# Designed miniproteins, single chains: the designs that were tried, part 61

Each design is a single chain, and the fold is of that chain. pLDDT is the mean over its residues in the fold that is shown.

## One batch from the design tools (miniprotein)

Design m2107
Fold by ESMFold2-Fast:
Structure m2107 (fold): chain A 80 residues (1-80)
Amino acid sequence: LEAEAEALEKQLEALPEEEKKALEEALKAAGERIRAMPRPPSAEEALAILTEAINAQKALSPEAKELVNRALELRAQAAA
C-alpha cells in the first residue's frame, strides 16, 4: 500500500510543471475549504473535497486526475 503510494507520488512528480502547478492550486483550494469548516472533516469528507478541487482543474490531464484520485484513495485506505 505505501509502496503503491510512493510509486504514484513519483508519477505525479514526473508530471509537466503546468499540471503540477494546477495540482498545487487544487490542494490549496481544498485546504482552505477544509480549514473554513466549523468542525474537522471526516476522512470521507476530506477525500470528497480534494477530489472535487482536483476535478475542477482544467490544466490537469485525465491521466493526472486519475493518478491523484488513486493516491488519495490509497491514503484514505491507509488511514482506515
Scores: mean pLDDT 74

Design m2108
Fold by ESMFold2-Fast:
Order: C-alpha cells, then structure tokens, then sequence
Structure m2108 (fold): chain A 88 residues (1-88)
C-alpha cells in the first residue's frame, strides 16, 4: 500500500542519511545512495518511473538546501520526511 511505502521509504532514507554521515561521505555520494534506495523501494511497491523520479528530485533538493543552510542531520531528515509525505 502507499502508506506502507511511505513508512518504509522514510525509515530507509533516515538510515541512509545517518550511515552516510557516520562514514563521512560527500554530499554527492549521499544523494546517489538516496536515489538508489528510493528507486529500489519504489520498484518494490510498484511505483512508476515518473513517481520515483519526482520523489528522488524532491529529496535531492532538500539535501542540497539543508547543506547550503548548514542544517543539522536531524533537521534534514525531518524536511525529507515532510517532502515525501506531501508527494504521497
């Protein structure tokens, strides 16, 4: 269901962000891992390529904006949750 997708994608995105910060990955590497995770889950739940692409683009924008404004990891995760829920 779409609700199950929302819960699993938000949880997975949070895990990817926290792991990437621990591993000291670049912003570009974080964005790539987020894109891959969203694509895998979107395909698992039967989302179209255009739906997956919209979520990926929105999450990338939030990551870029959060980095530019020097937001905390927790603030970035909360903004990502908000944008995903608004798209679903």
Amino acid sequence: SMEEFAEEVIETVEEVVRRSVREKLSVDELIERLREAIEELGRKYGLSESEIGRIQAAVETVVDTSVENKLSVDEMIELIREVILKLL
Scores: mean pLDDT 89

Design m2109
Fold by ESMFold2-Fast:
Structure m2109 (fold): chain A 112 residues (1-112)
Amino acid sequence: MSREIKEEDLPEELRKKILEAAVEATRQAFRDLGLEDAEIVDIKITRARYFEDFYTPDGKKYKKGILVEVEILARADGRLYRATVLIEAILNDKDEIVEIRVLGYRIEEVPA
C-alpha cells in the first residue's frame, strides 16, 4: 500500500535526516565524477511516498517506509548540475527512523 505525501507533512527530524543523506550522496557522486568542491545552491524534496508492508533489497520485510525524491542544485567546475537522489526511510511501528538508505542518484548538467 502506498500514498503520496507533501514535504510539509514530513516530520521535521525525518525531513532533516533525508536532506542530510541526499547532500552526502550528492557530494560523494560529484567526487566519483572527479568534480570536487561542489557548492550546494538549492535543495528541495520533489516527491515523497509512504509505503506499508514492503520488502527492501536485502529481503527484509518492513511495516512502514517513505520513498523520497530530492533535487539538489550544485555548482562544480564552473558549471551548474542537478542531482536527483532517491532515498528510502524505514520506520518502526512508532514512526521512529530505523534506517535511511540512498537507493540511487542521477546527475545532469543544467544550462545556467
Scores: mean pLDDT 78

Design m2110
Fold by ESMFold2-Fast:
Structure m2110 (fold): chain A 73 residues (1-73)
Amino acid sequence: MLTDEELDEAVRVLKEAVDFITDPDREVSVAEWAERMSISQSAASEGLRKLEEKGVVEARVGADGTRLYRSAR
């Protein structure tokens, strides 16, 4: 469970991480992004949701039902 301050920090870290995604068509799952960034899945999930709310990333449901995120164009 994340506090409001922890969520804001996660958003900052993930925003910088998303800036390294050079392919706008590339999508990552919460689990894949958490593993890539060496953070918890909870932190990745909350941060990615917050980034989607801010318009930094887009989310959709993949073929296996997994929520996928990509850099917003």
Scores: mean pLDDT 68

Design m2111
Fold by ESMFold2-Fast:
Formats: C-alpha cells, sequence, structure tokens
Structure m2111 (fold): chain A 73 residues (1-73)
C-alpha cells in the first residue's frame, strides 16, 4: 500500500476508537488528519463524518467513516 493510504487507515481506526469512547473532539481531529492524506472521494466522506460528529450523530459519523475507508483502498 502507499504510505499515505496506510497512515489514513491508521487515522480512521483512531477516529473509530475515539467515537466509541465518546471522544468527539479527538475523532474530529483524526478525521481532519485523514482527510489531508485522502483522495478527493474519501476526503468528501471524511468531511461528512466531521459534520455528523459535530452534530452529535455518532451513527451517521461511523457510516461516513466506513464509506471513507472503502474509498481510501
Amino acid sequence: MEEKEEKALELIHQAARDLAAGNVEGAIKHFQEAAKLANPEAKSYFEKAIEAARQGNRDEAIEYLKKAAGKVL
């Protein structure tokens, strides 16, 4: 895998753990870092995940995170 893709997947896993722990601020930071490394399609889903997380909708944030992960690979 390209180094950027591997790092983006690591950040996705960290964001998922943050969401599971109720750490919305940490999740948003990891989404923002992953978005900087992602292709445009994956980046769009990370931006939607950030918005859902900010609105307190964890289920929607997790759904967009899964979509972003599918586009990174």
Scores: mean pLDDT 79

Design m2112
Fold by ESMFold2-Fast:
Structure m2112 (fold): chain A 79 residues (1-79)
Amino acid sequence: HMEKAREQAEVLRENADKALKTAEKLIEKGQYDKAIELARTVQAVADAMARTHPEVADIYREVGEKARELLKKAEEKKK
């Protein structure tokens, strides 16, 4: 139900924040391919969850946007 869905979204957001922080450290170490892969995975999961859980899509969209920004940064740094 709605309350449980929001709890699950908050857990995913917390885990995604940790994953994106790991990707950020990978960028700092020059491991751009790994950072890109991790950011893409987080974005794909967040976008899918926002589509399947419209009642808490706001949380998943926020995660997806953060992943997109980091993905763009990693791709620009790889060049």
Scores: mean pLDDT 82

Design m2113
Fold by ESMFold2-Fast:
Structure m2113 (fold): chain A 81 residues (1-81)
Amino acid sequence: MKEQIDEIRAIIDSLPEEYKAFLAFGLGGRFEEAEKLREELNLPEEVLELAKKAYEALKAKDYKKAAELVKEAAKLIKESL
């Protein structure tokens, strides 16, 4: 379970600073700030939807699901670079 949290952190740390901020806001439940950054960075709406689902998984303590969703979000971010 801690391994999934460390994996999520490693994925976030692999991104440029502005994309790290986007995921940090999304995973922290700060969805208005995440949406503002999503628009500024021209990311697909799907990335924010995945971040919201990851936040809900973290709240439910489903760390495996949260890690999977963060991996999908990071993949879409990297594809947009």
Scores: mean pLDDT 81

Design m2114
Fold by ESMFold2-Fast:
Structure m2114 (fold): chain A 69 residues (1-69)
Amino acid sequence: MKIPSVEELVEGGYGAVASAIKEAPLFPTKEQALEVLRVAEEALKRLDLPEHRREQLLKQIEEVRKKIE
């Protein structure tokens, strides 16, 4: 399973970032899962999203990160 790039997630927008966050725990190592969350967070910094949508995705990143050691 390949970790998506920041550019790929920026091009895919909200849906691509949301999917990456959801799929992060499915990666075979903790390091890969955390890297997916890092890439998603960087993509959110580059996306021109309404603040409420950005906040929702950031909360999802935090929730998934807390479940990963």
Scores: mean pLDDT 82

Design m2115
Fold by ESMFold2-Fast:
Structure m2115 (fold): chain A 92 residues (1-92)
Amino acid sequence: MEMKRITEELKEILDRIKELLLEGKKLQEAIKAGDTSKIPELEKLVAEYRELAARAEELLQELRDAGAQDEIKEIEEHVKKLEEEVFEKLAK
């Protein structure tokens, strides 16, 4: 029961991380093009990413400690799907 809650929270965090990675790419490209006003926005986004990544690792460790193999596989499959989506978006 608790493992389902952890799995859903972890998926929500991973979805948010995907959004931050895509937005971060746009901000980095704007900065490289000379828009230095975007630097504070990128710094804020990096800070949010670090906080979410730390929370995701804590939740994933809870699943590992509980031996929740099915939930861990579900998260690994979700991560692969998000990585493919990010790769396709950034390859353009």
Scores: mean pLDDT 82

Design m2116
Fold by ESMFold2-Fast:
Structure m2116 (fold): chain A 62 residues (1-62)
Amino acid sequence: MEEIKKLEEDLKKVDELIRRYEERARRDPSSRPIMDLAIAVLNTVRRILERKLREKREELEE
């Protein structure tokens, strides 16, 4: 229960960071390659969190 809430909060934080890096790259195109790498890492983290969240939801007993 609480673990699900923490995973959802972590996903929101990752999504916010991705958005901020995309906006930064848009404002400064010279930073795009570096921002794209950071976004790729964050996408990997997001995927892991999404998998853990799905597994936890599926494992919950009624």
Scores: mean pLDDT 79

Design m2117
Fold by ESMFold2-Fast:
Structure m2117 (fold): chain A 79 residues (1-79)
Amino acid sequence: SAEAEAILAEAERLEREGLRLYLQRRYGDAATKFREAARLYRENAEALDALFKEQGVSRTAREIAERLEARAEELERLA
């Protein structure tokens, strides 16, 4: 759906912003962006999982959220 695509685009934008902040050594700010992205995946898991299935992607929104949360935890240790 257009709504699921918009949510995915926003989550991916937050992931890119987190990476940009990480490259600037702003680890705490980067972690915050990855956690914000993870929240979008968790809150919209059903819609995003349906979109991923349509696209032939075997990953789930939960798996992506868990990876982003783990990354945020690692960066918080560096901050």
Scores: mean pLDDT 90

Design m2118
Fold by ESMFold2-Fast:
Structure m2118 (fold): chain A 63 residues (1-63)
Amino acid sequence: SYKTITAVGKGKTEEEAIREAYKNLEKKINEEATSNDVIKDISVEVKKVGDEYEATVTVTLET
């Protein structure tokens, strides 16, 4: 079975937004994933929103 966890980050650059999104993802993985979960896929989506960038990172786990 598969489980997805999604996190969002914002920043003044794409790199900052991605870094923040991964930081938020790490927190969610620590809260929601178990030692039996295996990372199968990671997708990253970045868009510009006004003067900032927004990154959405989604991890797919096999449970």
Scores: mean pLDDT 82

Design m2119
Fold by ESMFold2-Fast:
Order: sequence, then C-alpha cells, then structure tokens
Structure m2119 (fold): chain A 90 residues (1-90)
Amino acid sequence: MEEKKKLIEEAIKLFRKAAFIAFQNGDAYTALLFNQAVKKAEEYLKTGDENLLREALELSRQAADIARQNGNTEVAEYAEKAAELLEKAL
C-alpha cells in the first residue's frame, strides 16, 4: 500500500512537470490531459478506486501519443514514465 502510494505520487510529480512544459510550449490540450490525469490519480489516493487509476493511465498514454505527434519528445517521455509508474501501482 505505501509502495503504491509512492509510485502514484511520483507519477503525479511527472504529470505536473509535463503539464508545465506543455503549457509553456503553447500545447494547452496536452496540458489539459495531464491536469485530468493528476485529478484522477489524486482521487484514487482518497478513494482507492482502481478505475480512476486506469483512467489516469489511459490519459497519460493519450498525452504521450499527442506530444510525440507534436514533436514534444520531453513531454512524451515524462508521460511514458508516469504511465509505467501507474502500471506498477495497478
């Protein structure tokens, strides 16, 4: 349980970094996806509802794909790392 919490907290940290970089680069849509993933992950930490964590994982994968299509490789790498951490927490 404590190990899962640490993985999710690290994923949230990566989502916030990715959202900030995406926003600074003018990619408001990718930043929105990361903000939604943060909300889902934070809600999971309150409720324990694994469906919220699966939704956060899906949002992270979508954000990574969009970031790569837009040439934002740094943002894509943060999203991919966050997705890996969420998978380990499931």
Scores: mean pLDDT 84

Design m2120
Fold by ESMFold2-Fast:
Structure m2120 (fold): chain A 98 residues (1-98)
Amino acid sequence: SAQQQQALAHLQQAKELLEEVAKKSSGKAKELAQQAVDSVNDAINHLQQGDLQSALSHAITALQLAREAAKLSKHKDLAEQAVQHLQQAIDHIEQAIS
């Protein structure tokens, strides 16, 4: 669906931003950003398989991890952009479920 394509685009953008946060961070911020990337990858995989409920669950987990990374990271701008893309992805997945 158009909603699934929009969700995928936002998940891919969030992944790139979180990978950049992880690359530029250390300690707990790096760990949280890497965990957020893993959750985004899981959301992308489930979305591509048509498993919208699992995609939503993984996207929500990624959002929570990205928000925690944003609190600890020196690169708040990149982390906050990732949070915005994850919020958009979640909205589009919810619209696809409806």
Scores: mean pLDDT 91

Design m2121
Fold by ESMFold2-Fast:
Structure m2121 (fold): chain A 52 residues (1-52)
Amino acid sequence: MQEIQQRLQQTLQQANALMEQMIKQGEHPGKAAARATGIVIREIGDIIDEEL
């Protein structure tokens, strides 16, 4: 349970960092946001699969 919260927080931090890096590299903000959102969704899916 606590592990789930920590994993989600870490994934959100990584997604935000990736989004900012992509924007700095000249990526379109919308594409960067979409990529970051995909990472978060994937992690949520992994957490659900591992827990139930």
Scores: mean pLDDT 77

Design m2122
Fold by ESMFold2-Fast:
Structure m2122 (fold): chain A 97 residues (1-97)
Amino acid sequence: MAELLLKEGEEAIKRVEEAIKQAEEQGNEEMKKRQEYALELLRQAIENVKKDPSVANLGELSGAITIARFASTLNLDIATHGEEIGLPIIQNAQLLK
């Protein structure tokens, strides 16, 4: 349901914001960039669901929450952002190395 997923999205935002602060403290620009990307996905997906709780928008929010969770808690060889690509592409792992 949209209400439950929105609440989970808001919690995910808080965790990602904490992770961004940690990355800044460590001077890890790659980590910070990944966390900021996850934050942007979450904010956009939440706004889209608020405007129209369609199955597609709910799916995107669920995906954004999953990406944010992994970025914040694991942050190792997981979903990766492609080089100069506006979409997360799992196949592009060069950003990790």
Scores: mean pLDDT 68

Design m2123
Fold by ESMFold2-Fast:
Structure m2123 (fold): chain A 90 residues (1-90)
Amino acid sequence: MEARVRELVERLEALEAAGEIDSEEALRLLLLEELGLTEAEVEAFLAAVEEAKAKGSRELLVEALDPRLRAALERLEELLRTMLALEAAR
């Protein structure tokens, strides 16, 4: 996991530095490639995030997610934590 996460981080950093992707596109790549979500699941996740932002509540995001998307959110949080740890170790 850590080696693949590091390669993904380096690739995302290179794309962001080149101005090719925004943070939303970086998140989309993480959901598709590392978590193995379908495009439909990614769209549903992003829609739930936007709805939660509009309402100003992170609790509503968790509550509104299907169990599969909730599990994916937990995996994403773990993945982001690992990415930050790898950056701190550089």
Scores: mean pLDDT 61

Design m2124
Fold by ESMFold2-Fast:
Structure m2124 (fold): chain A 58 residues (1-58)
Amino acid sequence: AINGAGQGSNEASERALQGDKQGAIDAGRLGGESSKAKGNDDLGKSTEMVGIVAAVGA
């Protein structure tokens, strides 16, 4: 769960740096969904936000 959220966040940042905004958003969403499935809604929300911010900020 934590690994999924961390990987999603890191992958979102990596993809955003490469100019792949859609990939960054998708990585954030997948990480967020994984965290929510394990009952950590706050971590899920934060992971989704990181994906969006990385995509917009790149």
Scores: mean pLDDT 64

Design m2125
Fold by ESMFold2-Fast:
Structure m2125 (fold): chain A 92 residues (1-92)
Amino acid sequence: MLSPRELAILHAVAGILLGAAEFIKRGMERAIKEKDFERLKQMIKEAENLLPLLREQAETLRAIGDDATAERMEQVIRELEELIERGKKILE
């Protein structure tokens, strides 16, 4: 069983990663709206670099039984993946 301190650290890491994902998501949405293709390319790279970290954290949260936080992270992963695909199509 995880200690309360270890659980708090995992939740803090999840919060940081979710905050980074929301920042990138908003940046991509704005770059698409404003047709800022250079910013869009940069945000896609940042999103692709963040996805493995989000997936690893979601799997860790699932393994410890924090299904609610894992589900929130999995939702954000899906939203980022959809935005990456949309952004790549716009850049074609």
Scores: mean pLDDT 87

Design m2126
Fold by ESMFold2-Fast:
Structure m2126 (fold): chain A 72 residues (1-72)
Amino acid sequence: MESAEIFRKAAEIMRERGLDDAAAALEQMALSAEEHDIDVQSVINTLRSLEKAGKAGPNTRAILEALEEAVK
């Protein structure tokens, strides 16, 4: 699955959960991934690092979960 498709799938998950700000951010990442080479695994690793450091908010955790589901 291409990076843009993964970000779009994650955005739909966030939209269904009513997390509009998180969905908008993922939609913007999908558009950027179509124009630029964005590695989804690097994004996931960065978000995991933030969660482990206790710096992740609820939206960050939700985005991480959606991306991990989308890459399955």
Scores: mean pLDDT 77

Design m2127
Fold by ESMFold2-Fast:
Structure m2127 (fold): chain A 70 residues (1-70)
Amino acid sequence: LSRRQRLEASISMAIMAAHLGDGEAALKAIDQALSLATDPETQALLQRAKEAVKAGDFETAIKYLTEAAE
């Protein structure tokens, strides 16, 4: 898979984990996505999603992850 496809897969996994309320799985997927993201905008959205997951705000995390996937 290309780097872009791996990034999109990691974001999709993070969204799925957030929908399940699985903070540990969501953080792991976000960290993987951060390692694959090269543009500052996507990195910023992923960092905001990570902070939302840490706060237990999965709804906000899903919003940032969905924006990062576009």
Scores: mean pLDDT 86

Design m2128
Fold by ESMFold2-Fast:
Structure m2128 (fold): chain A 81 residues (1-81)
Amino acid sequence: SKKLEFRYYLFLAMAYYGKKEKEEEGEKYLEKAIKISESEKEKEEARAGVEAVKALPEKEREEEAKRAEASAKAAKKLIEE
């Protein structure tokens, strides 16, 4: 479903933005989340989620990136089922 794909790309974007050396990968997945989004609210949620991760202090950003990565893996399994 598009909703699961949106969440998957959003969580990947958040995970990669939490890893400084992967910020360009984060931007790529944010773009995919925005393109697949079906509402303006989803687009704003995607941008806000990424900005929230970018605004965190480095150690908290790393912790949030790990949580987002786990969420992306869970969403991917649901898409592949």
Scores: mean pLDDT 80

Design m2129
Fold by ESMFold2-Fast:
Structure m2129 (fold): chain A 71 residues (1-71)
Amino acid sequence: SERDRIYTVVARELREAVAEHPDLSVETVRKAANAAIDKLEEKLKSGQVLTDEEIRELARKAIDEVIAEAK
């Protein structure tokens, strides 16, 4: 399903971000995951079909913004 695809991409991008920032708190990781999922679910509700690249870019942007704010 589209939702499964989104969650798979978000999980991958989150793992990469955590590997780059091993000192991240569990709270920050949770906020980053939620921010990425919320942003992508809004796009799904609008009926837009996103490519894997678009999902990755949107997810990574949301994740990076949360991490930057926590640092």
Scores: mean pLDDT 80

Design m2130
Fold by ESMFold2-Fast:
Structure m2130 (fold): chain A 98 residues (1-98)
Amino acid sequence: DLEKELERVGGKILLAEAAGDWELVLKYAEKGIEIAEKLGDDYRRAYFLFVRGQAYLKLGDFEKAKEDYQETIKILEKLGRTDDFAYIKSKKVLKELE
């Protein structure tokens, strides 16, 4: 059940973020992207791309973080979700990463 697995991945990300374990956040975000793609869920794919971007930023991979934030913005604009936290935060971070 991919839906249940995706829900569990989200919970594991929250625990890893609370622990400051950004390598573990990266691992689970990558799994979330894979499952969201299999489900054809563009919104959840954007969410996990945003999470992976945050993990890359914390780990010092600024180029990879920038790519994930740019893709997050592109997807959420297409979905008309420009009031979403991930959209707003991604735009703010990209301005700081100039």
Scores: mean pLDDT 90

Design m2131
Fold by ESMFold2-Fast:
Structure m2131 (fold): chain A 86 residues (1-86)
Amino acid sequence: KTAKITLNGNVLEIVATGLTPEEARKLIRAVRELGPERILHEVVGDTFYIHATGLTKEQALALAEAVKELGADEVTLTIDGEERKI
């Protein structure tokens, strides 16, 4: 299972594949607890999408590490065009 987290300005996108329903719920909870201005989520097949606004770079990094702790095999974080593997 993999996750790609992108933060451009104040817009956060998470694209995760292969998460269980329990892991997806934990991830949504983690995002909501950070207090985003707006949050949307969608499931298409085995892919889970989250869109949130108003989060900081530090909060994006914390979410990337949280997804890795959920047992994702590969987590990529991109902040303002700079990509890193978590």
Scores: mean pLDDT 82

Design m2132
Fold by ESMFold2-Fast:
Structure m2132 (fold): chain A 57 residues (1-57)
Amino acid sequence: SLTLDDAELERAEAGLRRASERYGIDPEAALAEFRARVEAGEDPTRAGVAVLLRYAD
């Protein structure tokens, strides 16, 4: 069963994939770094912003 944290993670991944498509970023590369950050204990919203800033200037 999904927890609230799992649902938030899925929503963040979907948003990151959509943003990556819009800005011409490789979505698989962005998602890989995002997942690594979340596994290291970073919250999904902060991880998503950090990945976007890294790839989109």
Scores: mean pLDDT 75

Design m2133
Fold by ESMFold2-Fast:
Structure m2133 (fold): chain A 65 residues (1-65)
Amino acid sequence: MLYVGIGIKEENGKYVVTVVITTDESTEIESKEFDTLEEARKYAEEIAEKIKAENPDAIIKIEEL
């Protein structure tokens, strides 16, 4: 089963979206910076939608930190 945590955090005047993908075998972490909270939220939603489309059984959680 695939577990995905997506966090949005303000850091040094930027908004960082961190995607944590956990499988039975590994944990992968990817981060991307945005200038605005709106862009960060949009990216988080797009990533969540893409992952869910590719993995219908995935558990996805989005948090604003």
Scores: mean pLDDT 81

Design m2134
Fold by ESMFold2-Fast:
Structure m2134 (fold): chain A 70 residues (1-70)
Amino acid sequence: EENEQLAELALARARQAEARGDYAEALASIVKATELSGDREAGRRRLEALLPRADEAVRRQAEAIIAELR
């Protein structure tokens, strides 16, 4: 369905953002993909993979969202 396609586009945007070091945009795109897909566990795993590469501000925001997805 359309929401699944939009989630795939959001994940593609997240990958592009990560490739250019824009971890804030990557975080926002992963969150959007998780909302669209409803797959909370996949969203949590993707955010956890982002943590070691993100700055402290993005890392703290991702940690808060990961806790909410548990």
Scores: mean pLDDT 82

Design m2135
Fold by ESMFold2-Fast:
Structure m2135 (fold): chain A 72 residues (1-72)
Amino acid sequence: ADERAIAEAERLVRSVPEETIELALRAEKLLREGKSQREAAKELGVSPATVSRALRTLRRLREEARAIYERA
């Protein structure tokens, strides 16, 4: 039953550049370690705006994936 929901979620993930997802996951890990968004951006060598955008993209993907699973 959830197999179709997984396939739809995978399609959403594939629509976003790998670099954006990778950046967002690294930033999220740094935030979990107690770093601020600015500190994470400095450590990743990008602007805080870039980190904010990447994290927003990741959250949106998770929300859409969750909605797909709720419909399945």
Scores: mean pLDDT 75

Design m2136
Fold by ESMFold2-Fast:
Structure m2136 (fold): chain A 92 residues (1-92)
Amino acid sequence: TNKEIAILLQALGESLESKPEVILSEEGDTVTLTVKGANDGQKAILKEVADLAKEQGAEVTLNESGSTVTLTVKNASDATKELLKQVAKLLK
């Protein structure tokens, strides 16, 4: 899992053709990541991040509206929370 996370973060960094607006909120075991102005590459990687969080046992909802992607993760482990925080930092 740690190696898969590293690969996703690298791919996300390589997709940074534009600076999206990133909003991260944490409420107990629920983490919401909102990315505004995401390009197709960033959207694809966010879908892979959602799949990885789901494989880690989290309840994941991904909503896509134009260039805005909202990823809601419930029952997030500390590792999943850290993954989402790292994704947010890379997109800032």
Scores: mean pLDDT 77

Design m2137
Fold by ESMFold2-Fast:
Parts: structure tokens; C-alpha cells; sequence
Structure m2137 (fold): chain A 81 residues (1-81)
């Protein structure tokens, strides 16, 4: 059976919720062009003081010979242009 990796991702931005959403959607589109197995779910956009936060769950197929470290369940990214 194909192995799957799941990551909960958080994107912080100092822009508006709309800018955070646009940046996230653009990044997902680029990632899906590289890896068509990439699935995105549970997308939420939350306004914060001075910015916004996007949270999502990403799932992708893994090569059969890759050992997935226990820490490959969470990723946090800060978007700075």
C-alpha cells in the first residue's frame, strides 16, 4: 500500500486575512504542480493582531524507502516576501 505522510501546517503573515489566503492558495497550487498526490484539507484563516494565520492539513504519498521521522507531523512557516 502507498505510504502517506500528513503534516499540520501553519502559515503566519503580517498582512490581511485575504492576503494570507491568497499566499496559501498560491503555495498549494505550486506544490500540487510538483506533487499531484498532495491533498489539502481543513483550511482555516484566522485574523490576528497585526496579521493573519492560515492552518491546514496536508497529505502526500511518500516513497517506499523513506523513513519518516516522528517530527514530520507538524510544520510552521512564516511568510516574508
Amino acid sequence: APKRATADVTLHTEGTPAQAREAFEAAVAEAQAIDPSLEVSDVTVEPTEGGAVVRARLTAEMPPDVDVPAEVGRAEFRYRP
Scores: mean pLDDT 69

Design m2138
Fold by ESMFold2-Fast:
Structure m2138 (fold): chain A 78 residues (1-78)
Amino acid sequence: MEEERRRYVEELTEELRRVEKELEEAGVPREEINAYRLALLAVEISLRAGDLSEEEREEEIRRLREGLLRAFERVEES
């Protein structure tokens, strides 16, 4: 259990770094990227507490990506 949590946290950290780079390349505002970072940090905390399974983690990350995409669309419309 503890070892699995550590693995999930490490994967989440790698995902965060990769996503940040992708969002920067896509031209997403730094403020939106920071919001994504904070949301991912919340997911990491939940994972460490054992509140999220691996499947729930992937669902949560997917929802965060969709939220960021919507925010990006709103910025372009503005």
Scores: mean pLDDT 65

Design m2139
Fold by ESMFold2-Fast:
Parts: structure tokens; C-alpha cells; sequence
Structure m2139 (fold): chain A 62 residues (1-62)
């Protein structure tokens, strides 16, 4: 069957999540911030979850 809008959003979210993991492994906080902004725009993460994730990464690598 043709991919639904929901399935397309899920696939994009999965791609962004993989890129986010790679950014964390590289300690690339700027790329991680941009990826979380995109995930929030897709409705995959809340503003609160995004803020907490960024703070955690900055504390770990800053």
C-alpha cells in the first residue's frame, strides 16, 4: 500500500533520531539542537522534552 502521512512522518522521525544519536556520539551539540527542533516541529517531542534533552547533552559534553 501507499505510505500514509503518518508513516511518512514516522520514517522522517526515525531518520532524525538516528542523526541525533550520531550527533551525540560526535559531541556535536549544535547539530543535536537543530535535530531536536525538527523533531519538535514534527510533533514527535514536546518543548519540555527538547529542553531537557539539550540540557542533558550540554551538561555531559560542556
Amino acid sequence: SAMSAAAQREAEAERLEREGVLAVLRRDVDTFRRILAQLQALGVVSEERRARAIARVEAEYG
Scores: mean pLDDT 82

Design m2140
Fold by ESMFold2-Fast:
Structure m2140 (fold): chain A 86 residues (1-86)
Amino acid sequence: SLEEILEEADAILVEVSRLERDAFENRASVEELQEVLRKIEEYEERLRKYVEQAKDAPEDVRLRLLTTLLVIGGIRTLLERRIESL
């Protein structure tokens, strides 16, 4: 259902935010950062599928999912830049 999709998207946002915080606050190795990046990329792909499933949903639902996807994409980009700087 759309409600289940939104609940899953919110859970993904919470988890990705946790991964970002832990990655930037801890002395993570390049290998550890690469593993975190892989997990975030998997979450981003799941969100893209949810956006596709919700294509005919009300605009507010679609915008919520797209906003979450953009936030996670931004976090992925920050982690990619962190890895490149090490």
Scores: mean pLDDT 85

Design m2141
Fold by ESMFold2-Fast:
Formats: C-alpha cells, sequence, structure tokens
Structure m2141 (fold): chain A 67 residues (1-67)
C-alpha cells in the first residue's frame, strides 16, 4: 500500500472511532509523519516508506490507548 494511503486509512479509522480530541491528536501525528516521509522520500525512499509504516502503527496504538 502507498504510504499516503496507509496514513489516510489510519486517520479514517481514528475519525470513525475517536472523540474530537482523539481525532485532533491523530491528525497532528499523521501530519508530522507525512512531513517526515516527504523530507526523506527523495534521498531514501525505503527509509521514508518504513518511517510512514512505523508512524501509522504508532498512531493506531496511540488512538487505541486513548479510546
Amino acid sequence: MDPEELLDEVLAWARERGSPEVIKRAEALVDATRRAYEANKAMDPGLAEETARFGARLIRREVERAL
């Protein structure tokens, strides 16, 4: 799956299940992860993809913990 699609799926999952505060937290974390992905994408696509995948897993765990 495209890293952007993976982040969008995590955000959609959070929006479906989260309170407004949880959604705001998820949006901030997705935005930060997406910026890290873009910063690394041109120099190391593999590292960028792994960063996005790891970030998506952390965001999901954070949202699950807050529910």
Scores: mean pLDDT 77

Design m2142
Fold by ESMFold2-Fast:
Formats: C-alpha cells, sequence, structure tokens
Structure m2142 (fold): chain A 96 residues (1-96)
C-alpha cells in the first residue's frame, strides 16, 4: 500500500492545483497497483462521493484515498488525510 499511498497523494495534490491530466496519470498508476477486488471497492466507494462532486476523477481519487486511509489506519494528522479533507471540503463548496 505505500506506493499506492504515494501515488494517490500525488494525484490529489495535482488535482487541487488544477492539473487534472497529472492527477489522472497518478490515479491510473495507483489503480494499476491494486488487485481486481480492490479496484472494484474503489468503484463502489466512488459512488458515495456523487453527493460531494460531479467530477468523476475527483470521486475516484477520494475513494482511493479513503481505501488507503482505512487499510493503513492513518491518523487525521497524516498528510493524505489532511489533503483528503481539504479536497472534500472544496468539492462541497463548489457543489453548493
Amino acid sequence: MKEVLENVKKALEAYMRGDKETAEKYLQKALSLLTPEEQAEVDRLAGQYKDFTDDELLRRILALAELVMKRENLPPTSDLYKLYLKALFEAMIKKS
């Protein structure tokens, strides 16, 4: 999961600076490191973010970040958790 974590963090950082092409590349790299079962779980989790954002790319990045945070038991003080919350909050503001 460490390489998945590093790639999802980079995807989220790229997305937040408006670099969607780089975000997609890091997301695809992170997904390629997952098992088919884990990829299916990301797709299921991404569905829950439809209420927070209309951007499918962001939904998938948030879902992958959630999967990583749960599996690694990351604390709220972790860099990924902080980026996740910031991205989620910004998405909610845009949807409102």
Scores: mean pLDDT 83

